# Designed miniproteins, single chains, continued (4), part 103

Each design is a single chain, and the fold is of that chain. pLDDT is the mean over its residues in the fold that is shown.

## One batch from the design tools (miniprotein)

Design m15797
Fold by ESMFold2-Fast:
Structure m15797 (fold): chain A 89 residues (1-89)
Amino acid sequence: TLEALRKSPELALALAQLALAVTLTSLVGKPASEVEKAEEEARKLLETVAKATDLEVKSVRVRVEGNTATAEAETSHGRVSASVDLETG
């Protein structure tokens, strides 16, 4: 139920983590120029999670260091992050 989602900060954070992981997975095998688009996609997915839960999204950032892409979100319930190797996944 929606009430169960709102009462579980762990579930809200898990959904936020999944949103970041899905966004990063979409970058595997793509050029670094897709990073800005991925940041927007991550923000949209996190806004969807926020609408379904009591989670507030404060910031979203996607960065590339070498061939590693990292997505981080700061939320009312804490920080979540995911990383992927753009060459191997």
Scores: mean pLDDT 74

Design m15798
Fold by ESMFold2-Fast:
Structure m15798 (fold): chain A 70 residues (1-70)
Amino acid sequence: SPLELARELVRDPRASPVEVAVLGILAAGLYFTEKVLADPSTPEAVKAQAAEEKKQIEEQIEELRRRLEE
């Protein structure tokens, strides 16, 4: 999962303190967007926005992964 990927990247010894901080922020955002999507009381429009934000967070985590592997 993207959250597990973020946890693995935070533990990567190649990650700088800044990259670790950014990954922590992205992981928190992913956690909250997943909670919003899982909550049946969340309005449909808010769920659509959360799904789009989750996509953007997942793309940012993957970009950081690519940077760490270079």
Scores: mean pLDDT 78

Design m15799
Fold by ESMFold2-Fast:
Structure m15799 (fold): chain A 67 residues (1-67)
Amino acid sequence: LSETEERVLRALAENADRPLSVRELAELLGQSQSTVSRALRGLEKKGLVVRLPGGRYALSLKGQQYV
């Protein structure tokens, strides 16, 4: 994983009680929304996150085992 992908996974794990939007992740990590979106696409292709209604993301079962 890239450094940004690892940081996104940990942020989602730390907020496992709710899915997070790209904007919320960008604010939480101090990164641009475009940087976070690219990381989320990479993680989704790897099966580590799932995209939910409303443009929100959560850890997949596989992603939960990774962190």
Scores: mean pLDDT 85

Design m15801
Fold by ESMFold2-Fast:
Structure m15801 (fold): chain A 98 residues (1-98)
Amino acid sequence: SFLEKIKEDIRKISPEELKQNVVDLAEKAAEAYKNGDKSKHASYVTAALIELSLMELAGDYKTAAEAARQVAEIFEKNGDKETAELFRRIAERLEKKA
């Protein structure tokens, strides 16, 4: 199935690369937030959420939880408290599955 192909492809990427991809998207989103660029902020946040969802689909709950925690800290330090809370809740949910 298409989902099984996605799971296989995600599993080929190292946990370090998967976390770094999500962190990079979060840093771009945080920069857009600071610059008042709501469109870029929404796009990068959505991309980070999709990446975490793909990790969860592949069964890598531990890496997804760690990435979500790091992303929440990035948003918190940049004053984006609402987005930080979103990723904290995602991390808590994923940690219960890990």
Scores: mean pLDDT 86

Design m15802
Fold by ESMFold2-Fast:
Formats: C-alpha cells, sequence, structure tokens
Structure m15802 (fold): chain A 65 residues (1-65)
C-alpha cells in the first residue's frame, strides 16, 4: 500500500524503527500545525535532509486526502 511504502521510505531515510516511522506519519497527518512541525523537526534530528523532510511531509499529506 502507499502507506506502507511511505513508512518504509521514512525508515530508509532516517533509520527509525517501524513503530517510530508510523508515529511520525500519524503526527505529520495531524490537524495540529504544532504537532506537524514537531514531527518535521524529529525527522531532521533523525538525519533527514530538508528536501527529504519536505518530500515525506508532502506524501503524508497526499495519503491523508
Amino acid sequence: SARDELIEFIQRTTGLSRRQAEGTLEALQSPSEAVRLAARADLRKAGASEEEVERIERMARELAE
């Protein structure tokens, strides 16, 4: 599924566990801007580049639609 592919992409990009990647995806899909911003910061702390964070966030938003 597109959701599973995005979770796997987050894991490959950051080294996060599947549970952590699922939590990050849920946070990126949150209606709260503060929660989404925190999730983006967590991706950067885990080693994702700015371009990778923007791509992950875009894909997470598309999956929520």
Scores: mean pLDDT 86

Design m15803
Fold by ESMFold2-Fast:
Structure m15803 (fold): chain A 56 residues (1-56)
Amino acid sequence: SVEELIERLESPDPEEQARAAYELAKLNDPRGLEAIGRALRSPDPAVQRAVLKGMA
């Protein structure tokens, strides 16, 4: 669910954050847009790249 993915995006594990970012972007649900915006501003390039891949 969108809510579960948003929660996983707050994970201290960078791999979990990247996976959640990818799935949220891929799902393209308006409820996830704020979280996607935060992920795009992440200092972790893996998280940013995951969002971009999900949107493709």
Scores: mean pLDDT 79

Design m15804
Fold by ESMFold2-Fast:
Structure m15804 (fold): chain A 87 residues (1-87)
Amino acid sequence: SEKKKEIETRIEILEGVVESLERMLESLEKLEKEVLEKKEKEAKTEEEKKEIEEEKKKFEEENKKLKELIEKRKEEAKKEIEKLKKE
């Protein structure tokens, strides 16, 4: 059936999208950890520690928003896969 092949192909594409989004999240987590560790090593004075702490908070907030967007797209793709599997 042509319709079954189209559904299977669509599921395969969406599963690839989910995998790509998972890799993006892993890459962001790794990058965040590396950047935060680097910033901690650069702090030599109490004033520098305070400035770096504020920079860390901004970086973490920006990354949180990006992670939330990626997670939302991932959940949308998963819901579409579930809907297609019910057909």
Scores: mean pLDDT 83

Design m15805
Fold by ESMFold2-Fast:
Parts: C-alpha cells; structure tokens; sequence
Structure m15805 (fold): chain A 75 residues (1-75)
C-alpha cells in the first residue's frame, strides 16, 4: 500500500543519509516525504522530491535512486 512505500523510503533514506555522514539531510527528507504524503501528493512524486533533498545535500545519487525504486515497489 501507499503507506508501506512511504515508510520504506523514509527508513532507506535515513539509513543512506546516516551512512553518508549527513543525518540532518535524512531527517529533512523524511519530514518532507511525510508532509507531502499527508497533503495527498502522489507517493512516487513525494519519494522523488524527498530523494532530491539527499542528492542536493551530497548523498550518492545512485544509492538514493535505488532506494526510491525499491520503496515504490513496496506500494
């Protein structure tokens, strides 16, 4: 379901951000994803926007994109 995709993305993004030494970027991405989901934004678009926060903060783009793809499959 949509909630499972959101929860999976949050968990993966926080883990990747922490491992990249950027836990604050992970927290910002997680909060942004939760806020977009609550506003009824499309889950795939919300995950993409949250992932962009990590990429813009300097987290590896390929890792973020892989995590986003896996999370979308959970929904």
Amino acid sequence: GKKKAVDAAIKSFLSIADNSGKPEAGEKAAKTLQDLYKKGVDVDEAIKKAGKILIDAGVDESQVNAAATIAKRMG
Scores: mean pLDDT 86

Design m15806
Fold by ESMFold2-Fast:
Structure m15806 (fold): chain A 68 residues (1-68)
Amino acid sequence: MAAERERRVVVLTTSGGIYYSAGDYDEATELYREALEIDPDDEVAISGLRKLAADGNEEARKILEELE
């Protein structure tokens, strides 16, 4: 269901933001990646990955390069 999918995406992006704030960039990247596997157009996850890639996270950069 769309509501369940949206809820899961919000939980993943919220957790990603928490790990990002804690400096756990690899964990934040994985959580944002999982959010995009559910909703590839999620702006919060994409914005989070852009920040992580700007901070030098190679996995975040790779994920962004695979998005259209």
Scores: mean pLDDT 80

Design m15807
Fold by ESMFold2-Fast:
Structure m15807 (fold): chain A 78 residues (1-78)
Amino acid sequence: AMEERVRRLEEAARRFGDTLGYLVAQGKLTLEDVERAIRHFLNHARETYGLTDEQVERLRRAFREGLEEGIKAGKPRE
């Protein structure tokens, strides 16, 4: 079903964000690199699966949540 696919894509987007956030926190990626990566991910998903704007926004939200988690995990606590 489409909803199951979107849920799996949300999980993938969250994990993708987590990985990129970790690398940003370690100074290995820039925010421009992150923005380019998410744009590519969302465009590919929209084209491949015919996602609605609401479904694409769900993926972007999951990615942002993952990104925040990754940044926290990659930064030493001061």
Scores: mean pLDDT 85

Design m15808
Fold by ESMFold2-Fast:
Structure m15808 (fold): chain A 72 residues (1-72)
Amino acid sequence: MEKVEEAIELAKKAIEAAIKGDLETAKKYNEKFIEIVRELIAEGKLEEAQKAVEEASAYAREHKEEIEKALA
C-alpha cells in the first residue's frame, strides 16, 4: 500500500471512530494520519500529501452531521 493510500484509510477510520463516539480510537488513527502526511512532506511528495488531506477533509465534510451528533 502506498503511503498516500494508507493515510487516506487512516483518516477515514478516524472519522468512523468519531461517528461511533470512540474519540480515543479516532485520535489514535488521526495521529497516525498526521505522521504519514508529515513523512510525505519530508520526502518532497507534496502533491501526495495534499491529496491525502483533501480526501480526508472531503470524507469529514460528507459525515459532518454524524460527527457533530456523536460529539454532542
Scores: mean pLDDT 82

Design m15809
Fold by ESMFold2-Fast:
Structure m15809 (fold): chain A 60 residues (1-60)
Amino acid sequence: DVEENPNNWKAYFELGKKKFEAGDYQGAMHYYGQALKLDPKNKETWKALKEAHEALLASL
């Protein structure tokens, strides 16, 4: 269990980036959300989640 100092947030962050680059903004938001559950103070993930949300709205 790697609940403390969760390096696993990077795996979800990477999945989110791949989804974002593929145009799957809803999938990107899902994985960025998982990364934030592991590291809720991560500013980079918050920024990425915001960008994915804005891209999703722009794609509607």
Scores: mean pLDDT 78

Design m15810
Fold by ESMFold2-Fast:
Structure m15810 (fold): chain A 66 residues (1-66)
Amino acid sequence: ALRDEIRAKLLEAIERGEKVVTLEFDSLTDEQGQAIGDALVEVRPLVEEKGLRDFEVRIVAAPGTP
């Protein structure tokens, strides 16, 4: 589930030609970190096929909540 959600966000950004994807978490757990890593490995061939050389993923933990 988590990996699939992260992968979907990355794929949507790649399809739109976006260079930066922000992933927000209350705290970064080992499970979340592994899911991010796995999703990045899975989308890498698509990033290369789309010619997105500067593709960046930003991880934000405990962002400013109002």
Scores: mean pLDDT 72

Design m15811
Fold by ESMFold2-Fast:
Structure m15811 (fold): chain A 61 residues (1-61)
Amino acid sequence: MEEEVRRLLRELAELQGLPLESIDAALAAAKKNKADLAELAERLRRAVEELRRLKAAGVVD
């Protein structure tokens, strides 16, 4: 689950052009707050899919 969250955060960061350092900070914050990683992974997965769809349609550059 943690590996999946890290992977999804990396995909979001790359799609947004953000530095990889932001991934470690986000994951550390989630772990510190004892977030439901399974729920977080599902939400991140949907966000990545939606952003990829928007980029493919030329809505986001």
Scores: mean pLDDT 73

Design m15812
Fold by ESMFold2-Fast:
Structure m15812 (fold): chain A 56 residues (1-56)
Amino acid sequence: SSGRAALEAYFRALRLVADGASVEEAIAAARQYLEENGVPAELIETVVAHLRRELG
């Protein structure tokens, strides 16, 4: 469940940036989605770090 939520948040963030959102807006949206899905904080920070490397 957490792994699928992380993957979905990652691809959603990529689509948001492709559609013109800022990197910070995309990361904030991904973080919110992961928190709403009960993903552990350590995994959330891992996903955020990956998004910053890929998008920023």
Scores: mean pLDDT 84

Design m15813
Fold by ESMFold2-Fast:
Structure m15813 (fold): chain A 88 residues (1-88)
Amino acid sequence: NPEEIQKRIQKFEEERRNVNSKRVLEDLRRHSNIDEPTVEESMAASLLEQARVEGVETTRAQALEAARALLDGSPEEAEAALSALVNG
């Protein structure tokens, strides 16, 4: 369903911009087929840093799962993954 895919892309882009705005230049370079860090890896790193600032002990694997839920999952799955990341 193209409409559902479009909504996921919009949500993922909003979240990516909010969390990883510093990486905008590298995202633009992705159009040049450059071997850059993946969007999910960049988002996972941002989520891991947020957890650290909040004083929550989390692993890179947990942050990567949350990033994948934000990119490919439903809004409900993304919210559940973020809640699990923050609350342990």
Scores: mean pLDDT 65

Design m15814
Fold by ESMFold2-Fast:
Structure m15814 (fold): chain A 97 residues (1-97)
Amino acid sequence: SEREREIRETLEAAAELAEELAEAIEAGAPDSKLASLISALGILAAELSFLGADEAAELLARGRKAVIDALDAGDTEAAVETARRLAEELRRRAEEV
């Protein structure tokens, strides 16, 4: 259906952003770049909720918060690992739609 395609595309976009966030953190990208990627993930979580994909939206929101918490703690290794795990989980869910 159209809604299932939109959910899948949103999950795929979120997975790509989460992977880009992991790469940006690992590369020591500027705070402005990290903030932009984190903001974009928040927008996609809201979009998933609007589309009725509430479990996927909650997963993305929790993963996003975990990355923020790790960055705030200065644990860049945990932030990278969390972002990559989030990307993998989002890709898996996209394949299930």
Scores: mean pLDDT 91

Design m15815
Fold by ESMFold2-Fast:
Structure m15815 (fold): chain A 63 residues (1-63)
Amino acid sequence: GTRVTITATKDIPETAGIVLGMKKGEKVEAELLRELPDGNLVVRRLDDGRVYLVGSDKVEIER
């Protein structure tokens, strides 16, 4: 996947290790694995190596 910086545009609650939890303005380094047709992104977080979903409407992606 493509290496990206994910910046939260709003607070995102963590959900059972499936959804990437972030505070507004927080930045996370990740690998973008897939873009889903419903607007969700599948990303691998670089610090824990785990795969998460994140809503594209809740984040800014810098590539």
Scores: mean pLDDT 78

Design m15816
Fold by ESMFold2-Fast:
Structure m15816 (fold): chain A 96 residues (1-96)
Amino acid sequence: MQLAPELSEEDKKLITKAREAIKEGDLEKALEYAEKAAKSKEEVGKAWGLLLLGVVYEKQGDYEKAKEYYEKAARSEDGVVAVAAAVNLVVLKKKL
C-alpha cells in the first residue's frame, strides 16, 4: 500500500520508520513510531498511525488491541487506510 500525497514530511518519516521496524522485527521501535504517527494533527497521518498500531499489536500476539486499533483505523476518512484496516481486521478474526 502506498502513502497518501497529503501526508506531511514528518508523518511520512514516522510511517516509513514504523514499517521498517516491523519488517526488522523491532516491535518496540515500531510501536514508538506508530504511536507518534497516531498523534498526528493531520487525519491521514493519524489514520496510518492507528493502522500500524494494529499491525504491531497483532505481531506481538495482542489480538485484542490489534482489533481495537484496526476498528479505529477502519473508521478513518482516508479510504486507503480504512480499506487496509478492514482487510486486516477480517484476517485477524480468523486468528481469534
Scores: mean pLDDT 82

Design m15817
Fold by ESMFold2-Fast:
Structure m15817 (fold): chain A 50 residues (1-50)
Amino acid sequence: MKFYEVEVTKGAMIVRTVVEGESEEDAVKRAAEKYNVPESNVRVIREVEK
C-alpha cells in the first residue's frame, strides 16, 4: 500500500493529510469520501514512500 499527501478544501478550511491508496486516483477518492467533499476539492501533493 502507498501513502499520498493530499490537500482537501472544505468550505473555508484547507486540510493537508496523508491517506493510503493503491494509486493517486484511489487516494483522491478516499480523501473525498473521508471529508465528504467532491473529488475536485482534493489535490495530490506527492507520494510518500517509507
Scores: mean pLDDT 80

Design m15818
Fold by ESMFold2-Fast:
Structure m15818 (fold): chain A 57 residues (1-57)
Amino acid sequence: MKEIQELKQEASLLLEEAMKTMDKETVEKIAQLGVEMVKETDLEKVKEILEEIKKLL
């Protein structure tokens, strides 16, 4: 599903930005959310994880 792939790509870019600007604890939390997102196939769950990542930034 193209939409899910695009959301996962956005999360990957947010993690890259976090690695440049955020502390180690925040980066580890975002990385953990990224792992959960890779496993998700439900669009709504992917959106929820992306919003959690955005809240940490």
Scores: mean pLDDT 79

Design m15819
Fold by ESMFold2-Fast:
Structure m15819 (fold): chain A 77 residues (1-77)
Amino acid sequence: MSVEDLVEAIERAAKEAGLPDSILENVQKLLEEARKADEETFKLLVVKIGNEVLKASQEVVDRFVEAFERRLAELGV
């Protein structure tokens, strides 16, 4: 799996889960930084993305996790 594949999986999961626009915008900004980042910075940005998603309701968080797991399975992870 490349960084680009993981970024796309997170972005699609966030949109599919129906994250609120404010949270989705912040997640998208972090994903754009992640595309340019080295491996260590990428890991820190993934944690920050997770923290942004956790600001949503539990129902939205559960939908995001389910969507993200499906996307990872499609990538052979």
Scores: mean pLDDT 80

Design m15820
Fold by ESMFold2-Fast:
Structure m15820 (fold): chain A 71 residues (1-71)
Amino acid sequence: SMAEIQAEIDAAVAAVEEALAAGTPRAELLAGLEAAIAAAEKVLAESTDPEVIAAAERARAIAEAVRARLA
C-alpha cells in the first residue's frame, strides 16, 4: 500500500539522517542512492517476473523519495 511505502521512505530518510549525523558525506549518500536507482532501473528493463518488477518499482520509488529529501 502507499502507507507501507511511505513508512519505508520515512525509515530510509531516518537512516540517511543518522548517517549524516555520524559524518557520512551527503555526496556519498547521494551517489549510493543514484546507484540504487540505476540498479532498480536495470532490473525493470531486464526482468519479466511481475514480483521482481514490483519489488524493483518499490525500491526505485523509495530511493527517489530519499534522494529528493537530500537535494
Scores: mean pLDDT 83

Design m15821
Fold by ESMFold2-Fast:
Structure m15821 (fold): chain A 62 residues (1-62)
Amino acid sequence: MIDEKEVTAAMGDMYASLGEKIKEKDPELAAELYRKAAELYREAGDLEAAEEAEKKAKEAEE
């Protein structure tokens, strides 16, 4: 049985991947996607991944 937190972390990975792909075309949307990824990582209990996603969101808007 797949743990719900594992699925939530995988969703975070998907949002982070989308942010990475669009950051050159739409940095504002990329930042929003990274923030969503950080939220999902926190829900999954992966605080390290959440912190990295927040850093990427900030970098995308700078």
Scores: mean pLDDT 80

Design m15822
Fold by ESMFold2-Fast:
Structure m15822 (fold): chain A 84 residues (1-84)
Amino acid sequence: MLDSDSVKKIVEELVKKGYITEEEGYELFNIYNNSLQEAGNLVLLGKPDEADKVIEQGQKDFIDELIKKGVPKSLIEELLKKYG
């Protein structure tokens, strides 16, 4: 599971490497962080299975968006190993 700190580090590295802008990085971070908040709310409501699905979908959407922005899959895998 990617936490907020891991996603922030991945986004910052991609901005430093010039694959995305600071604005795009902020948008990507907020999208995933909103998924984490929704999952947290679902856990509090006694719906952990639904929370897991929200996190899985949020992580998939984050990775898919990076691929759409032209980030190489190999770099995404490297950053997930380094910061995840």
Scores: mean pLDDT 83

Design m15823
Fold by ESMFold2-Fast:
Structure m15823 (fold): chain A 55 residues (1-55)
Amino acid sequence: SAALEAALARLAAGLSPAEAAAFRTLVDQLSADPRLSDALVIAAAEAMYRWLQAS
């Protein structure tokens, strides 16, 4: 969705190219799971971003 893509672009802008590539791969896998809504994927992506920032 447009909201998901916008959220991912915002988060990826704060990451290194390697971190952004890994982040996008994980989010693409989450988005492929039909049991997960876009809101849950965004929440998981934000949790991942916070974890990367804490490292």
Scores: mean pLDDT 76

Design m15824
Fold by ESMFold2-Fast:
Structure m15824 (fold): chain A 71 residues (1-71)
Amino acid sequence: SSELEEVLEKVREMAKTEKLSPAAREAVERAIEAIERGDLETAEREGVRVLLLSGNVELAELIGKAVQLAE
């Protein structure tokens, strides 16, 4: 949906702005790829990893919203 695309774009832009560590950025990329593939279990796991590696609650919540929209 267009809403899913908008949320994923916000995730990408926030990841750029926040200057995430390489490990956190990799977790964001894996979450986005998993959502695009419909692998929501992997997307949720990588979203949790983003939170643990970055401490960025807003970014993790946006990934969670994208997972819900992809269901």
Scores: mean pLDDT 85

Design m15825
Fold by ESMFold2-Fast:
Structure m15825 (fold): chain A 82 residues (1-82)
Amino acid sequence: MAELREIAERALELARKAEELVKKGPEYSDQARRYAEEAAELLAKIPIFKSNAEAALKQQKTVEALVRTVAALARVAASHVA
Protein backbone atom coordinates (compact mmCIF):
# COMPACT_ATOMS: atom_id res chain seq x y z
CA MET A 1 0.00 0.00 0.00
CA ALA A 2 1.12 3.59 -0.66
CA GLU A 3 1.02 4.38 3.07
CA LEU A 4 3.63 1.70 3.92
CA ARG A 5 5.93 2.97 1.15
CA GLU A 6 5.63 6.54 2.48
CA ILE A 7 6.38 5.39 6.05
CA ALA A 8 9.44 3.40 4.89
CA GLU A 9 10.76 6.35 2.83
CA ARG A 10 10.33 8.76 5.77
CA ALA A 11 12.11 6.33 8.09
CA LEU A 12 14.99 6.01 5.61
CA GLU A 13 15.28 9.83 5.33
CA LEU A 14 15.45 10.18 9.14
CA ALA A 15 17.96 7.31 9.44
CA ARG A 16 20.20 8.95 6.81
CA LYS A 17 20.06 12.26 8.72
CA ALA A 18 21.08 10.40 11.89
CA GLU A 19 24.04 8.76 10.04
CA GLU A 20 25.25 12.18 8.81
CA LEU A 21 25.06 13.64 12.34
CA VAL A 22 27.06 10.72 13.78
CA LYS A 23 29.76 11.38 11.13
CA LYS A 24 30.00 15.05 12.20
CA GLY A 25 30.97 14.23 15.80
CA PRO A 26 29.85 13.30 19.33
CA GLU A 27 28.37 16.79 19.93
CA TYR A 28 25.54 15.75 17.56
CA SER A 29 24.83 12.43 19.34
CA ASP A 30 21.60 13.64 21.02
CA GLN A 31 20.16 14.88 17.71
CA ALA A 32 21.24 11.67 15.92
CA ARG A 33 19.54 9.56 18.63
CA ARG A 34 16.28 11.52 18.20
CA TYR A 35 16.23 10.97 14.43
CA ALA A 36 17.08 7.26 14.84
CA GLU A 37 14.36 6.77 17.48
CA GLU A 38 11.78 8.54 15.26
CA ALA A 39 12.79 6.34 12.31
CA ALA A 40 12.47 3.20 14.46
CA GLU A 41 8.99 4.28 15.63
CA LEU A 42 7.94 4.68 11.98
CA LEU A 43 9.40 1.24 11.11
CA ALA A 44 7.41 -0.27 14.02
CA LYS A 45 4.23 0.71 12.11
CA ILE A 46 5.20 -1.78 9.36
CA PRO A 47 4.05 -5.20 10.72
CA ILE A 48 6.96 -7.33 9.46
CA PHE A 49 9.53 -4.89 10.94
CA LYS A 50 7.69 -4.12 14.20
CA SER A 51 9.59 -6.63 16.40
CA ASN A 52 13.02 -5.57 15.09
CA ALA A 53 12.23 -1.85 15.44
CA GLU A 54 10.86 -2.29 18.99
CA ALA A 55 13.94 -4.35 19.96
CA ALA A 56 16.22 -1.55 18.70
CA LEU A 57 14.32 1.00 20.84
CA LYS A 58 14.30 -1.21 24.00
CA GLN A 59 18.02 -2.07 24.00
CA GLN A 60 20.42 0.36 25.69
CA LYS A 61 22.76 0.86 22.74
CA THR A 62 25.35 3.49 21.93
CA VAL A 63 24.07 6.17 19.54
CA GLU A 64 26.33 4.76 16.80
CA ALA A 65 24.94 1.21 17.26
CA LEU A 66 21.32 2.43 17.33
CA VAL A 67 21.80 4.56 14.19
CA ARG A 68 23.52 1.66 12.36
CA THR A 69 20.75 -0.82 13.28
CA VAL A 70 17.89 1.55 12.40
CA ALA A 71 19.51 2.62 9.11
CA ALA A 72 19.93 -1.04 8.06
CA LEU A 73 16.27 -1.77 8.91
CA ALA A 74 15.09 1.35 7.05
CA ARG A 75 16.98 0.34 3.89
CA VAL A 76 15.47 -3.17 3.99
CA ALA A 77 11.97 -1.72 4.61
CA ALA A 78 12.25 0.77 1.72
CA SER A 79 13.36 -2.04 -0.64
CA HIS A 80 10.58 -4.37 0.61
CA VAL A 81 7.71 -1.87 0.05
CA ALA A 82 9.08 -0.43 -3.22
Scores: mean pLDDT 80

Design m15826
Fold by ESMFold2-Fast:
Structure m15826 (fold): chain A 65 residues (1-65)
Amino acid sequence: SEAARAAALGLTPLELRVLRMLGQGKSYREIAKELGISPETVRRLVERIHARLAGRDVPLDLLAP
């Protein structure tokens, strides 16, 4: 499940959803609209994702430019 995958990466389910949407090439504004949050909240979630994934082995399909 997505929740189990998020836990394995040290992420919340919401943070994993954001990471996957970034992998699909979605902008912060598009992610914000899909999740019903602000683009500023998306930026903060991305910062937390980077902090939590620092030094961890992450599947390349979840790491998007």
Scores: mean pLDDT 74

Design m15827
Fold by ESMFold2-Fast:
Structure m15827 (fold): chain A 99 residues (1-99)
Amino acid sequence: MLTDAEVDAGVADIVQAVANLAMERGDYEGAIKLYEKAIELYERAGDKQGVADAYTNLARAYLKLGEFEKAIQYAEKALELDPSNEEARKVLEEARKKL
């Protein structure tokens, strides 16, 4: 039986997948809105890994927009939740290099 938290996490996974498609199409502003929605759903579900992954992708979207300070902020939030996240570390290093 699916719990409300499991439903929220599943919907968040779908929203994040749609956000990833927006990123591939160069719709970085649309991707940001979808990643923010995925974060809300993962937080409601108590899915810390989902939140960390969504923050990593949000940071990448800001990096693509040239918003380097926001990219750093969200990459650091991802690493606070998951210090082993290599993608978040790469986004953080790339954003710092651009400043």
Scores: mean pLDDT 87

Design m15828
Fold by ESMFold2-Fast:
Structure m15828 (fold): chain A 99 residues (1-99)
Amino acid sequence: MREELELETEAALAVMSLSVFILALSRKKPTPEDEEEIVRTVRRAAEVAERLAAAGLLEEARRVVEAMERLLAAAREAGASEETLREIERLIARARAAV
């Protein structure tokens, strides 16, 4: 029960972090440093989604994956590098396989 609340809190924080980057990407093209931070944030979100799925919190896991997919679309529109886009796609596919 407490562990589920902690995981749900991590899910909310992951979605919030992804949403902040989506907003930033709407304003400017990402720098290489921005892209590295985005990939780190998406990787953490994927790990959270996998832990949520393992705990049976499938709806929360799906919300995290949806936020990751929105970030991928925003990064593509903002002109992120093909390397960064491929890594985000790989992390989304990994998270989806767990859900």
Scores: mean pLDDT 86

Design m15829
Fold by ESMFold2-Fast:
Structure m15829 (fold): chain A 60 residues (1-60)
Amino acid sequence: SKEERIKRAIENLREYAKELGVSEAALEAAIAAIKELSDGTDEGTREAALKALEVLAKGR
């Protein structure tokens, strides 16, 4: 379901943050984007959330 997908995305973000040592501010921003996605705002919000995951995973 959508909620399960969002929970998994947040879990992945927390894992990436731990491994990459990203700042709390960056992690909070990414989680906020994911939460907005769960509200079903629009496609732009969903795309932003996915891109946040990718950026954190890359750790560049």
Scores: mean pLDDT 64

Design m15830
Fold by ESMFold2-Fast:
Structure m15830 (fold): chain A 64 residues (1-64)
Amino acid sequence: MKFVTVRFPDVAAARAAAEELSKKGIPVGSLGGTELVIQTRNEKDLEIVEEIAKKYGGEVTSIE
């Protein structure tokens, strides 16, 4: 299990990304504004996060 922090260009993009991730069963927390903390359980979750981040112009800032 890893926590991925993604920064989006605006709040609307972050919200859209969070909703799409939640629909795919991936746990998402908000740090407020444009940043999401995403709980990845496996390699498939990480692939989905990278795809959605790219789709909404997000940048992966940390993986823990």
Scores: mean pLDDT 81

Design m15831
Fold by ESMFold2-Fast:
Structure m15831 (fold): chain A 114 residues (1-114)
Amino acid sequence: EKTLISKFEDLIKDLPLEPNLNDALKSALLSVASKNPLIKSETILLAAGVLLQVLLTKTKSTSLTEEDLLSVEESDIENFVKEHYDLSKDKKQVIINLSKEILKNAKEYLLKSN
């Protein structure tokens, strides 16, 4: 868990994430990791990376906001992985499913938090 969050912080160090979005994504990562104990942290981080790239395509600035995350649809994740990743169908589906789960948990965090 600590290793996963530390690696995630390294991934986002150059990204201007609003604090609430950062907290939502970290909470979502811990929830997804807890529910998927047999999945490697590297695979979960790759799925988080997909969601971050999708967020970057939604924003018209370098600042990533809660509104940007709330505007992401599951189809945005599916289309991004299908277009940009040269992986087997099974590996793509695992990454898509994990990215969708991170998105769902992050949205739930934002809707229930300040």
Scores: mean pLDDT 82

Design m15832
Fold by ESMFold2-Fast:
Structure m15832 (fold): chain A 61 residues (1-61)
Amino acid sequence: SSEIEALREQAKRALERAEEQLRTDYEARGVSQEEIDEVLERVRRQVEALLEERIAKIEAE
């Protein structure tokens, strides 16, 4: 579906921006790279879960 494809692309771009902003903010606060990577992994899992939930709703229609 073009709608699902658009959602995947939108989520990818949003995640890229969020990762860049989060890394910049955490580095400015002196957070370690290990902790930053752990936070980014959690963010990725959350975004993937939300994306799959959204896709499931579209597929149910």
Scores: mean pLDDT 81

Design m15833
Fold by ESMFold2-Fast:
Structure m15833 (fold): chain A 77 residues (1-77)
Amino acid sequence: MLSEEELEKLREFFAKFDTDGDGTLSPEELARALAELMRAGLAKPDPSLADLIREVQATGKPVDFEGFLEIALPFLL
């Protein structure tokens, strides 16, 4: 389970990539957000994350904040 501090950091990341403020990320924005989680030290570097990013971009499915958390949780430190 995420701490309040981790949730706030993830909300900040989500908001950064939610450029139009509609509460969802496009597949492209989601892929960038996941990559930045690794760079920010909120998620471990993992080759499987690159595969997930490619799959998300291929499916074209936008996600809300809860969907973003579900995808990111396995990679969080």
Scores: mean pLDDT 72

Design m15834
Fold by ESMFold2-Fast:
Structure m15834 (fold): chain A 61 residues (1-61)
Amino acid sequence: AAGLLATAAKDYTAQTPDELSIKKGDRLLVLKEVDDEWLECEKDGKVGLVPKSCLSAVAPA
């Protein structure tokens, strides 16, 4: 499949409706880079913004 997989390095709680809550160890599908600090990711059918600092590894999906 097209895209990149990222692994959450720590828990993150969404601060706005545009953000995605993640848990340490979660696998996320990276859809696009929004800016230098944020990625648009998908988890369990939900799409939202995740801080790059919360992700530890990115690999081809």
Scores: mean pLDDT 77

